# Designs tried in a protein design run: designed miniproteins, single chains, continued (2). Part 10

Each design is a single chain, and the fold is of that chain. pLDDT is the mean over its residues in the fold that is shown.

## One batch from the design tools (miniprotein)

Design m4317
Fold by ESMFold2-Fast:
Structure m4317 (fold): chain A 100 residues (1-100)
Amino acid sequence: DAARHEEILKKEFPESEEIPKEKVFEIIDKLREKLLSQPKSPRLEHNLQLLDEMEEAVERGEIVLELEKGKEASDEDILNALSLLLTLPHLKRLVLGGNT
């Protein structure tokens, strides 16, 4: 039964929509600008490289940010999600919603 299958999927995987790549890139650029305002350090150079790698992965569709349908995500929510993906390289998809 297709209706029951859809109900189970909605319970286990809330309906979500991909955040536009353009919005993600704008937020990555804002984070890059913030990092560039900090004193130069090996950690800063590493973080800038990770942002470049993240931008490339998003462009290729290897990493995707999704937003729960009917919810809104702030720039801060998306930056926190990107920071999590930078820390957890095995995490390729993240859905924003609920308490975010």
Scores: mean pLDDT 67

Design m4318
Fold by ESMFold2-Fast:
Parts: structure tokens; C-alpha cells; sequence
Structure m4318 (fold): chain A 77 residues (1-77)
């Protein structure tokens, strides 16, 4: 379990970095959503490290929702 948590946290940190890179190339509205998604993924990783699976799951869902909203906004531009 501990090894899996460390790997998943690293994945969330990598995803947050990728979202920040995308935000730099995005419109202001899409940028805000991508940066918010990145923050949620980092917070989810922190919650996992603390053993708070419920908070981690909620934050991960928020990050995914933020990414979906960003994609929809890009498609409507």
C-alpha cells in the first residue's frame, strides 16, 4: 500500500506539472481551470500521503471535473 500511494502521489505531481504547461498556452479562462485542476491534484496527493482516502478521492474528482470544464470551454471557443 505505501509504495502504491507514493507512486500515485508522483503521478498526481506529474499531471499537475503537465496541466501548468498547458495553461501557459491556453486562453485566460481555460488557464484558470487548468491551474485549479493542477492544485486539486497536488492536494489529492497530499491527502493520500496523510492516509485521508476520502479527501483524496474528492479532490481527485474535482481535478478531473476542472479538466473536463476546461476541455468543454476550449471546444466552445
Amino acid sequence: MAEGIAALRALFEERAEQLRERAEKSSPEVRELLLRAAEHYLQAGRALAAGDLETAARLLQQGVDDERQAQKLEEQE
Scores: mean pLDDT 83

Design m4319
Fold by ESMFold2-Fast:
Structure m4319 (fold): chain A 108 residues (1-108)
Amino acid sequence: MKEKIEEVLNQILELKPDLPEDLIKLIRETLELAAEEVKPISAEEALELQEIIDTEGAEKALEEMEKKGIITPKIAKLIREILEKDEVLANLMIRFILHVGLEKYEKE
């Protein structure tokens, strides 16, 4: 998981090399918390959530994930804070959550 967090951070820095240090730290902490606390997600659920992101946006996807208990209220709050600052970064965080949930489902 640490390698995947670093890979996602490197992808973010490639897209936005001038990100403030405090925002980079917030993103890292959010990714680490998501890796630990995200619940398993089936491929069907992941596709449904991806469609919500693409059609209704990040906030609607966060509401649905929180309702289903896929993410904790704390994770949802952190991603909403990122969303207020940068929508692209928030979308990348949500996609990371889907990836983590899918991996957890395959192991159970």
Scores: mean pLDDT 81

Design m4320
Fold by ESMFold2-Fast:
Structure m4320 (fold): chain A 76 residues (1-76)
Amino acid sequence: SKAVVYYVEGKEAYQNKNYNEAIKNYEEALKEIDKNPNLANKNELKSNIYKELGNAYYKLKQYDEAIKAYEEALKL
């Protein structure tokens, strides 16, 4: 799925320390999941993406955004 492709690209960007690119790809992954309500393991995938999004914001010292992303992961 497009969601998984964006998620993988986000993780690759994060490993390369391109945190802004990681955030962009994680947000695109979340948008693709929301377009596909019948996506298998939707909540598990969203939870993992929100955790990685929080980690990327944390690396950029955007702590309020990191906290919000982690809170979204915990709701799932």
Scores: mean pLDDT 87

Design m4321
Fold by ESMFold2-Fast:
Structure m4321 (fold): chain A 118 residues (1-118)
Amino acid sequence: MEAEEAVLESPPVKVKKGDKITAEVTARVLGDAEARLRVELYVNGEKILELDDVTLPPGAERRLVLEAIAPKDGYAKVRVTASATRPGAEVTVEVDIRLYVNGKLVAEARGTLRARGR
């Protein structure tokens, strides 16, 4: 059974209050289904920024950039969620996450997300 939503998270990275966090997410939709993406930036488990309802047609590639200032010391993490826009459709999305702190690459994550619409 395939999940309605599939998730990829970056490794957590140490940040200080006032650090500039830049998350670059490249997503490529494989196959014939339309995908919906949500990208969330967290510091210490608190969501500080979100891009929701990013819709990608079949075969599309998109680069998304989220940028925020760390509100406190702790650990930053990026979460990418993929889902299908249509009931019963199966979506496959290749995702590459690159996380930067003050312009320095500090973490990467790559995966293939597979989800089926409800």
Scores: mean pLDDT 85

Design m4322
Fold by ESMFold2-Fast:
Structure m4322 (fold): chain A 86 residues (1-86)
Amino acid sequence: AADIARASAQRLVDSIVRDLKELGMEVISASVSDDGTASVTARLKDPDGKEVEITFSLTVSADRTVTASADDIAAGKLLREIRKKE
């Protein structure tokens, strides 16, 4: 059961890292735990030109339910802007 969560989290992390690199972001760290908890930290410039580190945390359950969060009000604002422009 946990093996499915871990494998799913690893695939999502690999996808996120690839997408972040394509967007020109610097990926600082990426990690996946056996329980399907994952974390990716990336650095980018915000709309104001300030360098910002964003941590994406996600958990994938054995039933493949995904919960995702961002570590900061600025990170959450940037995620909204990115989704708005898709």
Scores: mean pLDDT 63

Design m4323
Fold by ESMFold2-Fast:
Structure m4323 (fold): chain A 58 residues (1-58)
Amino acid sequence: PIDVEIDGEKVSVGSISEAVDLMKKRKAKKGNLYQDGKLIATIIDGKYLEVDGVKTPL
């Protein structure tokens, strides 16, 4: 399971696409992705996935 944290609220999602859709619905600029309690990635502006400081287009 993946959790997305938006403005301090964690929500369980089934995919990165669901996390992006939730961010767009909430007009959030940043979402942190967690798996098993560990930060694995950050979504920026619903356009980029950042892992270890490297931004990759979604």
Scores: mean pLDDT 81

Design m4324
Fold by ESMFold2-Fast:
Structure m4324 (fold): chain A 95 residues (1-95)
Amino acid sequence: SAVEEQIRARWAEAVADAEAIAAASPTPLPALEEAKRILTEVSERRGLNFLEIWELARREGDEEVLRAAAALILEAARQLPEARREEEERRRALE
């Protein structure tokens, strides 16, 4: 549970950071397919996972990579309420 609490806190922090990046951006965030392409290219070129790419981009101020990562984080955040609702429906069906 301590690990789950830490993951939840870090996820909330990442979503807040992504929202700030989106709000400060002079242009719309990249589309989901384009964001995935950008992050896949960085991952393959540098041998880094998503968390390492996110931390590196923030440290280096790589706006293109930060905007791409923010787009994926915000999309995942949009899907979480639906996933939670589906989980609750499954639990209710087992009662």
Scores: mean pLDDT 74

Design m4325
Fold by ESMFold2-Fast:
Structure m4325 (fold): chain A 87 residues (1-87)
Amino acid sequence: GLSAEEAIARGLELLERLAAGEISVEEAIREFTEILDRMESVEDARRFYTVLFAALMDLADRQPELRAALTRIAETVERRVREMEEA
C-alpha cells in the first residue's frame, strides 16, 4: 500500500497540476480517491488528509477562484477517510 509520505507527495503534485489547469476537478477527485484506496493504514490516511487540507487552504488563499473546487476535494477526501475509520 501507499505510505503517508508517498500519498502526501502524490497529493501535493496533483494540487500543483490542478492549480496549473493541467487536470480537471473531477480527475483530481478520482486520483485522490485512488490514493486513499491504496492506503492500508487508517492512521496514515488521516495524516494524509491533515496535510492535504492545509495545502488546499493555502492554495485557496493564493487562488480564491479555486476555493469551491478545493472545498469539494476536501469534503470528498474527508468523507472517504471517515468511511475508512468507521469500517
Scores: mean pLDDT 86

Design m4326
Fold by ESMFold2-Fast:
Structure m4326 (fold): chain A 63 residues (1-63)
Amino acid sequence: SAAERRERLIRGGLRGGASREEAEALATAAVEGREMPMSEAARYAAEKLREIGDQIQAELASR
């Protein structure tokens, strides 16, 4: 189910060193992509994940 997928993604994010808020944002974007129409959802999810990834990477690079 979507709820199970979301929980798994949150745990993955936390395991990867993301904060709870960041992990939840990532999981929500991914689940949203799965629930919405494919064309629009795929674009939205990719954009959101890239944004979050960029932010995490920038913070990591900053030390």
Scores: mean pLDDT 65

Design m4327
Fold by ESMFold2-Fast:
Structure m4327 (fold): chain A 84 residues (1-84)
Amino acid sequence: MGKYKFTLEIPGKEPIEFEVPEKMTIEEMAKKIEEKTGIPAEVIAAGLSAVLGKSPDAVVSAEELAEALSKVVPFTKATVERIS
C-alpha cells in the first residue's frame, strides 16, 4: 500500500501539504483539497475532470492528480512524492 505526499502552491500563500493514497477518485481528491483550502469540492472536481477528460467518479493515480491540479486555478504548481 503506497502513501503519497502532495504539495500545492497558491500565489501569495504558503505551500499546502497533505497525504493521499496511491489511487483515489477525482471527487475524493476534491474533498481533501476543500478540507485544506476551503475551495468547494465541486469546483475542484469540475476543474480536474475538465483537465483529465474523466468523470468525477473516475479512479486516478496520485501522480495524474498532481499534474492535473497544476492546471486548475488557483494552483500554480502541484508536486507528489511517494513516502511509503
Scores: mean pLDDT 79

Design m4328
Fold by ESMFold2-Fast:
Structure m4328 (fold): chain A 77 residues (1-77)
Amino acid sequence: NIKKAMELVEKAAEYLRQGNKEEARKLAEEAAKESGDKGAETGIKMAMDYALSLKDPEKAAEVLLSGSKSALDNLES
C-alpha cells in the first residue's frame, strides 16, 4: 500500500526532526514493507541510511522524504 508507506515515511521524518533515530528507523522499515515492492523497499532503506548519516535533523528528514517519494513514484504494478 503506497499511501500507507508514505504516511509511515512522513511519521519517520517527524521522529528524525525530534532526534529519535530509533523510532524513525522502525517506521521507515515498516514503510518499506508496506510498499510491496523490492525496489521501493531498497530505495526507502537507502534513503534512511543516508538520512541517519547527517547531523542536521531537518536535512535528514528532507532526505528521507525525497528519497522515499522517489522510490515510491517509480513503483510499477
Scores: mean pLDDT 80

Design m4329
Fold by ESMFold2-Fast:
Order: structure tokens, then sequence, then C-alpha cells
Structure m4329 (fold): chain A 76 residues (1-76)
């Protein structure tokens, strides 16, 4: 049970990292320059560039929630 929970968390983190890198790459391509977190904080919420990262963040939250639920079910 514990080993399986650790596996689920590891796989979730790998998926999260993959999604964030893809979103960053798409944002950089749309901006035409390397991603800068400070610059991104200043973009309008409606900008397509910021939208890529916001969508990825929502997906990350969903993956985290699902992984936590699976771990709780497994350890119950």
Amino acid sequence: AREEAERILREAQEEIERLMEEAKRRAEEALGHPFNPLEYARLAPESPEKEYLLQAKKRVEEIEREARRKVEELLA
C-alpha cells in the first residue's frame, strides 16, 4: 500500500512537470522570447500567453487532487 502510494505521487509529479514544461514552451513560442515569471505576472489575464500557463496550473491542481484522492483510498 505505501509503496503504491509513493508510486502514484511520483507519477503525478512527473506528469505535472511535463505539463508545466509544455505550457511554458507554448507561452514562450507565443511571446517570441524566453519565459520570465516576473513579466508573466504583469500580463493581462485575457492574454493568450498567460492563458497557456493558467490552463496548465488548473490541470496541475486537478492532477494533485486526483493523486491525493487515490492515495487516501489506497491507505484507507
Scores: mean pLDDT 69

Design m4330
Fold by ESMFold2-Fast:
Structure m4330 (fold): chain A 62 residues (1-62)
Amino acid sequence: SPIIDELKELADEYVEKIKKVPKERQESYLQALIDHIKKIADEYGIPKEERDKLINYAKEKF
């Protein structure tokens, strides 16, 4: 799915940006990224299983 590939690219880019932020702020920025992925997944009707895979991908990448 094009949108799943776009969300993976978004996760890759933003995780790298989050790693450059002071450690005390990294968890809040990671949570904001996860919340954004959930919002887009719900908006585009992505199934829960695929959404959970995207969230785990972002967490694993961090």
Scores: mean pLDDT 83

Design m4331
Fold by ESMFold2-Fast:
Structure m4331 (fold): chain A 81 residues (1-81)
Amino acid sequence: MPSPEEILLADLENIKKWIEKEAPEEEKERALSGLDEAMEAIRAGDLDRAIAILEEMAKTAGPGVSTAFRLALHRVREVKA
């Protein structure tokens, strides 16, 4: 059975694919960089750092990308609880 962290990383990979296809070009580089940094923090077991990164990205991104980061943030918070 996949761990909660493995399921979380799979969910974030799906969000990454959405950003790569659908996000505005001017937001893609920052959004993908932020998501990769959050996923690296999750792989390192640092969920607090992942939450901080995703929260900042959700606050500063445009509406569509912000919604994607808020979904990612919710998923990480569920695993931490």
Scores: mean pLDDT 82

Design m4332
Fold by ESMFold2-Fast:
Structure m4332 (fold): chain A 94 residues (1-94)
Amino acid sequence: MEAIEKLRELKEFIKKALEEAKTNDEKALLTTILSMVEAALEALEKGDYERAIEILEELLETLEGIASISEGEFKELLEELAERVREILELVKE
């Protein structure tokens, strides 16, 4: 399933972003985001598409919310993560 592969790629991307994070707040937020991606992956692997969609929609809202109050490089990172989540949501809904 293409959505599972893209979620795995997103997970690895977030792990790299965690290594580059400049503040403890950024690290905490990225850790929370990573846990949501892992939960969505588990739901998809179990065939629970409804739960996966719910988690991904909540993740997207969280990313957009944090991005709206963020600035600079971290805002750009959150916006890229939100775009990737939107693409994955469309694949899961197909």
Scores: mean pLDDT 85

Design m4333
Fold by ESMFold2-Fast:
Structure m4333 (fold): chain A 63 residues (1-63)
Amino acid sequence: MDEEGVRAVLKEAGLTDEQADAVIEAARSGGPEIGAVQAAKYALDKGLDFANEVGKRVYEAAR
């Protein structure tokens, strides 16, 4: 998993370091799909299309 890539995507999306750590841990324990879902949930406040894009980028970095 490209943890630095995942963190960069999440920070650009406006997530905190604590939220980024939670997404990385979710991806480590549950796989890239679980990390992507967690990232999308945190990004949902900016709308569904934005959340889907963030989740996709996290999936690509975490696989």
Scores: mean pLDDT 82

Design m4334
Fold by ESMFold2-Fast:
Structure m4334 (fold): chain A 63 residues (1-63)
Amino acid sequence: KLEEIVELLTENFDVDPQRAAELAKKTNYDPDSLVPYLIGALNVKVEPSKALEVQERVKEIAA
C-alpha cells in the first residue's frame, strides 16, 4: 500500500519519494487529507480535477 501510494504521488506530482512516504504515513493514508496537505505543505500546483482523481485512487489503494 505505501509503495503504491508513493508511486501514485510521485507520478502525478513533482515530489520526492521519501517526502511522499512521510505524507502518506502522517495522514494515515486518508485521501481527504493527503492531497490538500501535499498542495499546501509542499507548494505543489495541482489542477482541482487531477487532485480529485488522485484522491479517488488513494482511497482505492487504502481500502
Scores: mean pLDDT 71

Design m4335
Fold by ESMFold2-Fast:
Structure m4335 (fold): chain A 79 residues (1-79)
Amino acid sequence: MLSIDELALRAIEVARQLLAQLDASDLPNEEKIAQLRILLGELEALLAMARAQGASPAVLERLEAVIAEVKAKIAELEA
């Protein structure tokens, strides 16, 4: 079974892969924003779980950083 730290690190990798795929995609901005909002909700739920389960400070910092990256991308696409 994955530890909470391993689960969070895997989620960060998947999130960054999705960001790269959306950047390369010809999808309309509205569709990209919809997918990023779903990802943001999932990452914020995982952050709450990771905090509750006592994830390492370094993992929490990395998870907060990728959440900030997703929020920044949504703001960019909404401009």
Scores: mean pLDDT 86

Design m4336
Fold by ESMFold2-Fast:
Structure m4336 (fold): chain A 82 residues (1-82)
Amino acid sequence: LAAQAEAIKAKAPGVAADEIAALEKKLNITLSEKVKAEIKELVLEFADVAADALAGKVSREEALEKAREVVKKMEALALSEK
């Protein structure tokens, strides 16, 4: 369980980079450095909450609310670059 939580946190920067690259390719646009940094921070924040939920430190409901918040913020950032 602790190893899984560490793996989630360790993978988060790579997941953020992959998500940014996928969005740029899919939308055929270049995201600003500011938006890239904000997406990276959102992914890292979510990874921390997901790891804490896996470890039983936060409720499932709290983790789901954070996931919804992150998705909504990412969508808003992507739309702001269109």
Scores: mean pLDDT 74

Design m4337
Fold by ESMFold2-Fast:
Structure m4337 (fold): chain A 66 residues (1-66)
Amino acid sequence: MEEEKRLEENVEILENGTLDEKEELVLSSSEEEFEKMLEAYRERTKHSDGLKAAGERVLRQMRELR
């Protein structure tokens, strides 16, 4: 239950957080945690427009900058 709440909070940051918060979360996450967050982010944004879909590309780019 607490892990699911943390995942929801993390996905909220990825969707609506500041650039710095997104970068810190992405860079501090393990590969498994990052992929899990991206999957949840995709599920939340699957009915959204192309701007939110483009967000996944930005998050992957941030991860690569570590």
Scores: mean pLDDT 70

Design m4338
Fold by ESMFold2-Fast:
Structure m4338 (fold): chain A 78 residues (1-78)
Amino acid sequence: MITAEEILKIIASGKKLSKEEIEEVKKKLNLSEEETKIFEAIVNSKLTMFEIGEKLGISAMTIYNFTMELMDRAYKLT
C-alpha cells in the first residue's frame, strides 16, 4: 500500500514505481488516464519537467501545475 507521504517523497526524489504502485496512486488520488501517464513519466523517467513535456507533447508549465495539484491532493489525504 502506497501512502500519501510516499507519494510526496516520490514526486520530490524521482523514486521509480511499479505498474501496481502507479495503479494504486491512480485509485487513491482519482487520477484520469492522462494524469496517470504524466505521473508515471514524472516518477519513472528521471527526466526534468521540461523534457517530459517535450516527450509527451505538453508544456512544462502544465506538468508543473499537475505536480502541484498532485501534492495538494496527497497532502489532503494525510
Scores: mean pLDDT 72

Design m4339
Fold by ESMFold2-Fast:
Structure m4339 (fold): chain A 58 residues (1-58)
Amino acid sequence: SAEDAARTVLEAAGNAENALAFLERELAKSRQDPSRAHRAAFIEEVIREARRIAAELA
């Protein structure tokens, strides 16, 4: 799920700033290719979940 992916990225990055920077770069790459529109939409959901989780931990 997007929440599980967000938790995995946050854990791997060790902090929210680095996790979100990584996800924003992946989103930008996915947006360059129209065939990856579904992947881009999924990454947007992961970013939303990562922001929510980070806010809850603050």
Scores: mean pLDDT 83

Design m4340
Fold by ESMFold2-Fast:
Structure m4340 (fold): chain A 80 residues (1-80)
Amino acid sequence: SEIEELQKQLIKETEEALKLAKELIKQGKVELAKKILQSLKDALKLAEEVEKKYPSEEGKKLIETLKEAIKELEELLKEA
C-alpha cells in the first residue's frame, strides 16, 4: 500500500536523521541535535496514531526504529 511505502521511506529517513544528529554532536552542535531529537519524538507520536488506525508490519517496524533512534540520541545527548 502507499502508506506502507511511505513508512519504509520514513524508516530510512529516521536512520539518516540519527546519523546526522550523531555527527552534529561530534561537532559540538548539540542544540541542532536536540531539534532532531524533538522531530523524531513528534514522528513517533504520529506513527503510533497511524498504527492504531492502520496496523501493519511496516508501521510496527517504523515505531521500533523511531524508539531505538530516540533512546540512542537521548543517551548521547546526556553524555554531551
Scores: mean pLDDT 88

Design m4341
Fold by ESMFold2-Fast:
Parts: C-alpha cells; sequence; structure tokens
Structure m4341 (fold): chain A 119 residues (1-119)
C-alpha cells in the first residue's frame, strides 16, 4: 500500500471520528466526547508524524515549514477543545472549534498528498 493510500485511509478514519465527536457533543454525551477527542488526537498525531517524516526524508523544506505551522495550530485547537469539553461549554462553541480543527487537518492532508505527488 502506498503512503498516499495510507494517508487517505487514515484521513477517512479521522473524518469518521470527527463526525462521532460532533454527534456526542450535540447529545451532551461527555464521556463519548472525551473518548472521541482522545481517539482523534491520537489519529491526527500519527498522520502529522508520518507526513513530517516523509517531508524530512524528501528534504521538502517549504512543505515541512507549512506542516510545522499547521501542527502548532492543530495542537492549540486540541488544547482549546479539551478545555471546552472538560468545562461542558455550550455545544455550539465546542462544535465551532471542532470544525476549525477539521479544516486545519484537511489542509495538512492536502499539503501531504501534494508533496507526495510532486516527489
Amino acid sequence: MSLAETIERLHQQIQETFDKLKEAIRNEDWESAEKYADELERLVTLLLGMMKLFLQINKDEKALKELQELTGQIADKFRRLRDLIRNRAPSSEIIAVVDELQQLVDQAVQLGLDAIKKA
């Protein structure tokens, strides 16, 4: 299986976990929300680690810098998400942060797939 196929499969699992997280938040199922946030952070960390390693091996300094910036923003959003879930913030506020996080992850995936295509 290619690296691109592995990233696409992992992205699919991440998208499914985002959907489950948003459903748990809307239902105020805080136990499931914490569980899915943990699973999501694990999957995203794996994805970003794989992309970072690929970019380092291929010496794509521009994409590596862009990925590092996205990784920082994603880490900030995960911290905010965990704080909002822990404090049982309004579902609309938590979902807004989840949607922003999903957009950043989608940008990281696209950056990675574009880098693989040009290598």
Scores: mean pLDDT 90

Design m4342
Fold by ESMFold2-Fast:
Structure m4342 (fold): chain A 78 residues (1-78)
Amino acid sequence: MKKLSEDEDPLLIEVKEKVPEVASLRPAEIAGLLDYHISGYISKEMLEAYPDLLEKAEELGEEVIDKAVETYLKLAFG
């Protein structure tokens, strides 16, 4: 059985709906941005799948990424 991908994660889909600035991103790309913001690193596998993800993060800016992170944390834990 295939492991559920980030693209199928309902919380990431909800973040995409609630934060219109990231609406053009795939849910997996949003997961990568969340991980990058929290840990300061993106996994090698994520960068291989989405090599422009860091460039997208820079274009969105820290304020938009913070908003996406806060939205995800509220959905997951609050």
Scores: mean pLDDT 72

Design m4343
Fold by ESMFold2-Fast:
Structure m4343 (fold): chain A 77 residues (1-77)
Amino acid sequence: MTPEDQIRKIVSDTADRLADELRTLSVDDAAQRIYDAAIPQALEKAKQLGMDQQQAEQLVRQQSDQSARLIAQVVAQ
């Protein structure tokens, strides 16, 4: 896995862990919930990988938004 894939995996694993909670939230609230839960572990992993903190935070936000949209799409369909 690339370093970026490792960060995205942390976010995806976090979303899976929170899936039942996230299904009851709006897309924006779900994205923020995933972000807040994933950021501590993602930043620690980024530090171990030598990744810039801002780059890691951006990846966590992007993946949190994507995971939230996918969950909302499944609930709506």
Scores: mean pLDDT 82

Design m4344
Fold by ESMFold2-Fast:
Structure m4344 (fold): chain A 98 residues (1-98)
Amino acid sequence: MKAEVKFFSLTTAQSGVKIAIIDVTEGDEADLREIAEKAVKLAKDAVLVRAETEEDARLMEELLKEFGAKVAAGFSRDTASETRGLVRLNRFLLEVEE
């Protein structure tokens, strides 16, 4: 399987949020399950999934919920609005890490 996983921790004076962003290019169910478990262990507050297909995005969302993610959202890369939203979020998170 080919997937990229990025983990971000955002902390403020009033809240701490752990966010994981998972980019899935291709994979089988066993590889997706391993990645979902790892993501939930590192970030439980929010997990965002980008996948090539809606089917892979939904499968990852189900696995993340199975492992106890508080918020899990899967997006297909074929939707322009979701892709733009994720690019903007990634830029914001990169600025916070600098």
Scores: mean pLDDT 58

Design m4345
Fold by ESMFold2-Fast:
Structure m4345 (fold): chain A 60 residues (1-60)
Amino acid sequence: SAVDLVIETLNKMGIEVKSVEEIRKDPALRRLALGILDRMREEGLVSEEEREEAIKQIEA
């Protein structure tokens, strides 16, 4: 899923994250995850539907 790709990207950046729940609990991680998601959409790695669903999961 788009969320899994965001988590993989965070881990590649040296930020250890195992679940979306960890992102949801940290405002700085939420901002970073949303920025990664926007870039993935710009690069065509995720659809608009997948991005919207991921935003919903991150901000829930």
Scores: mean pLDDT 83

Design m4346
Fold by ESMFold2-Fast:
Structure m4346 (fold): chain A 67 residues (1-67)
Amino acid sequence: SKSELLAKTLQYYQKRGFSFDDAHFVAEKYLEKAEEVGDDVLAIKKAQAELDLELLELKEKGVSVVD
């Protein structure tokens, strides 16, 4: 389910050192992209990987991604 996917994505990023708010932001962006591209699983996975990299770079600079 969407809620299970959200919960698992949140847990994944929190275990990697992201705050709840940052992890939630990433999870919502991932789900939004999944809804936009439908069956293009490769495009969804690429978008998630790009977000992961960008967030890691922002954390290195000490910047929050939560708005």
Scores: mean pLDDT 66

Design m4347
Fold by ESMFold2-Fast:
Structure m4347 (fold): chain A 74 residues (1-74)
Amino acid sequence: SMEDEVLALLMRIAAARTPAERAAAEAELVSLLQKHGVPEAVIARVRAVIDALRDAPGEELARALATVWGEHLA
């Protein structure tokens, strides 16, 4: 499911050991959301959170993105 794919990408962001691995997982997440027709407002919020937490640990970014995704599903 899309939810399982989102969870897998959030786990990849949390576990990323290099900036390149993290950026790849972030890009794949945005691409996945676009492919499945998630509203542009939600995708813009995901991008804003990625930008705001650019220098934060991947685990912190993953938790923040999980919150945004959970709010969208509610």
Scores: mean pLDDT 87

Design m4348
Fold by ESMFold2-Fast:
Structure m4348 (fold): chain A 97 residues (1-97)
Amino acid sequence: MIEVTLSAPSSVAPGSTVTVTCTATNTGSQAARLTLFYAPASDPSNRTFLASTVVPPNSSATISASVTPTPGEDYIFTCVATDADGNTATAEKTVRA
């Protein structure tokens, strides 16, 4: 089984950089992939890739990325872990800028 947590502030000052941290814990016997995206709340289908890593079997992995949001826009950060069978675990957080 894969568990994902995403850590980000709930809001930032206009023009400030946001650092987002995503951690996946893999208790399965197969490797998984962890990927971090963001999208503006006004267009959540317009996802931008930030980072990805491999989560080894019976282990955890952490990725971090920094983004400077456009002032006055909310950004949705999404962290997805995909196992070898194609199952996904997702964590999501909105940051207000």
Scores: mean pLDDT 81

Design m4349
Fold by ESMFold2-Fast:
Structure m4349 (fold): chain A 81 residues (1-81)
Amino acid sequence: MMLSPEEAIELLEKVLEEAEKNKYSLKEILHMIGELLESNEFPGALKAALLELASEAVENKYSPEEFLKRLRELLEQWRAA
């Protein structure tokens, strides 16, 4: 069943909290997000935005901290919409 935008954001916020608490590497964070996208039907626009952010993080060699900051900003924008 397709997740609502709010449910999708809540799942991603849990990834943020766990990654910050456990000091996950970028590879570990991207793996967790990939597993969530495979196990859950995300809204298409949010899924596209996440895949674009993941691609940008790999291309620009983001630190875990920079990626988590960008992900947080993305989720705040989606909550406000």
Scores: mean pLDDT 82

Design m4350
Fold by ESMFold2-Fast:
Structure m4350 (fold): chain A 75 residues (1-75)
Amino acid sequence: MAETHEKRADELEAQGDYVGAAKHYVEAAREYLINKDYEKAAEYFQRAADFYQKAGNTEMAESFREAAELVKKAI
């Protein structure tokens, strides 16, 4: 469930594990995408991008920012 991934991401963020948090936000985004909730899918891909940026992984941040924009166009 997307909510389970959101909760785990929040826990990992509190621990300073930004890469772990980003990965769980990506899984939440994928679950919302499967359920055709494109608005939430785009939001969580953007959150994943923000956490990859905090982790210093600019390449992954850019990739998920682009994924968020692509999903927004599917609405």
Scores: mean pLDDT 82

Design m4351
Fold by ESMFold2-Fast:
Structure m4351 (fold): chain A 80 residues (1-80)
Amino acid sequence: VPFEDLSDEEQAELAFNALKALLGQPGMLDSAVSPPVRSLAEVAALSDAALRRLLTALGFPADIPRSVIARVKELAREAA
């Protein structure tokens, strides 16, 4: 199913699970964005634009809704 056909919650869960998986592997996100992110707390602290760039670098669409970006940050804060 295309990412854009998923609900905002499903898009946020998919993006968050991808970030969690990559953060569990040392070095996987060290160069994906500038400055590099190494923890879920750092993901939660990113600006909306920076998080969009990170997700785009991971293969997600650049046009992710702001509600999805906000939900990913919330999931990252809860997990940190």
Scores: mean pLDDT 72

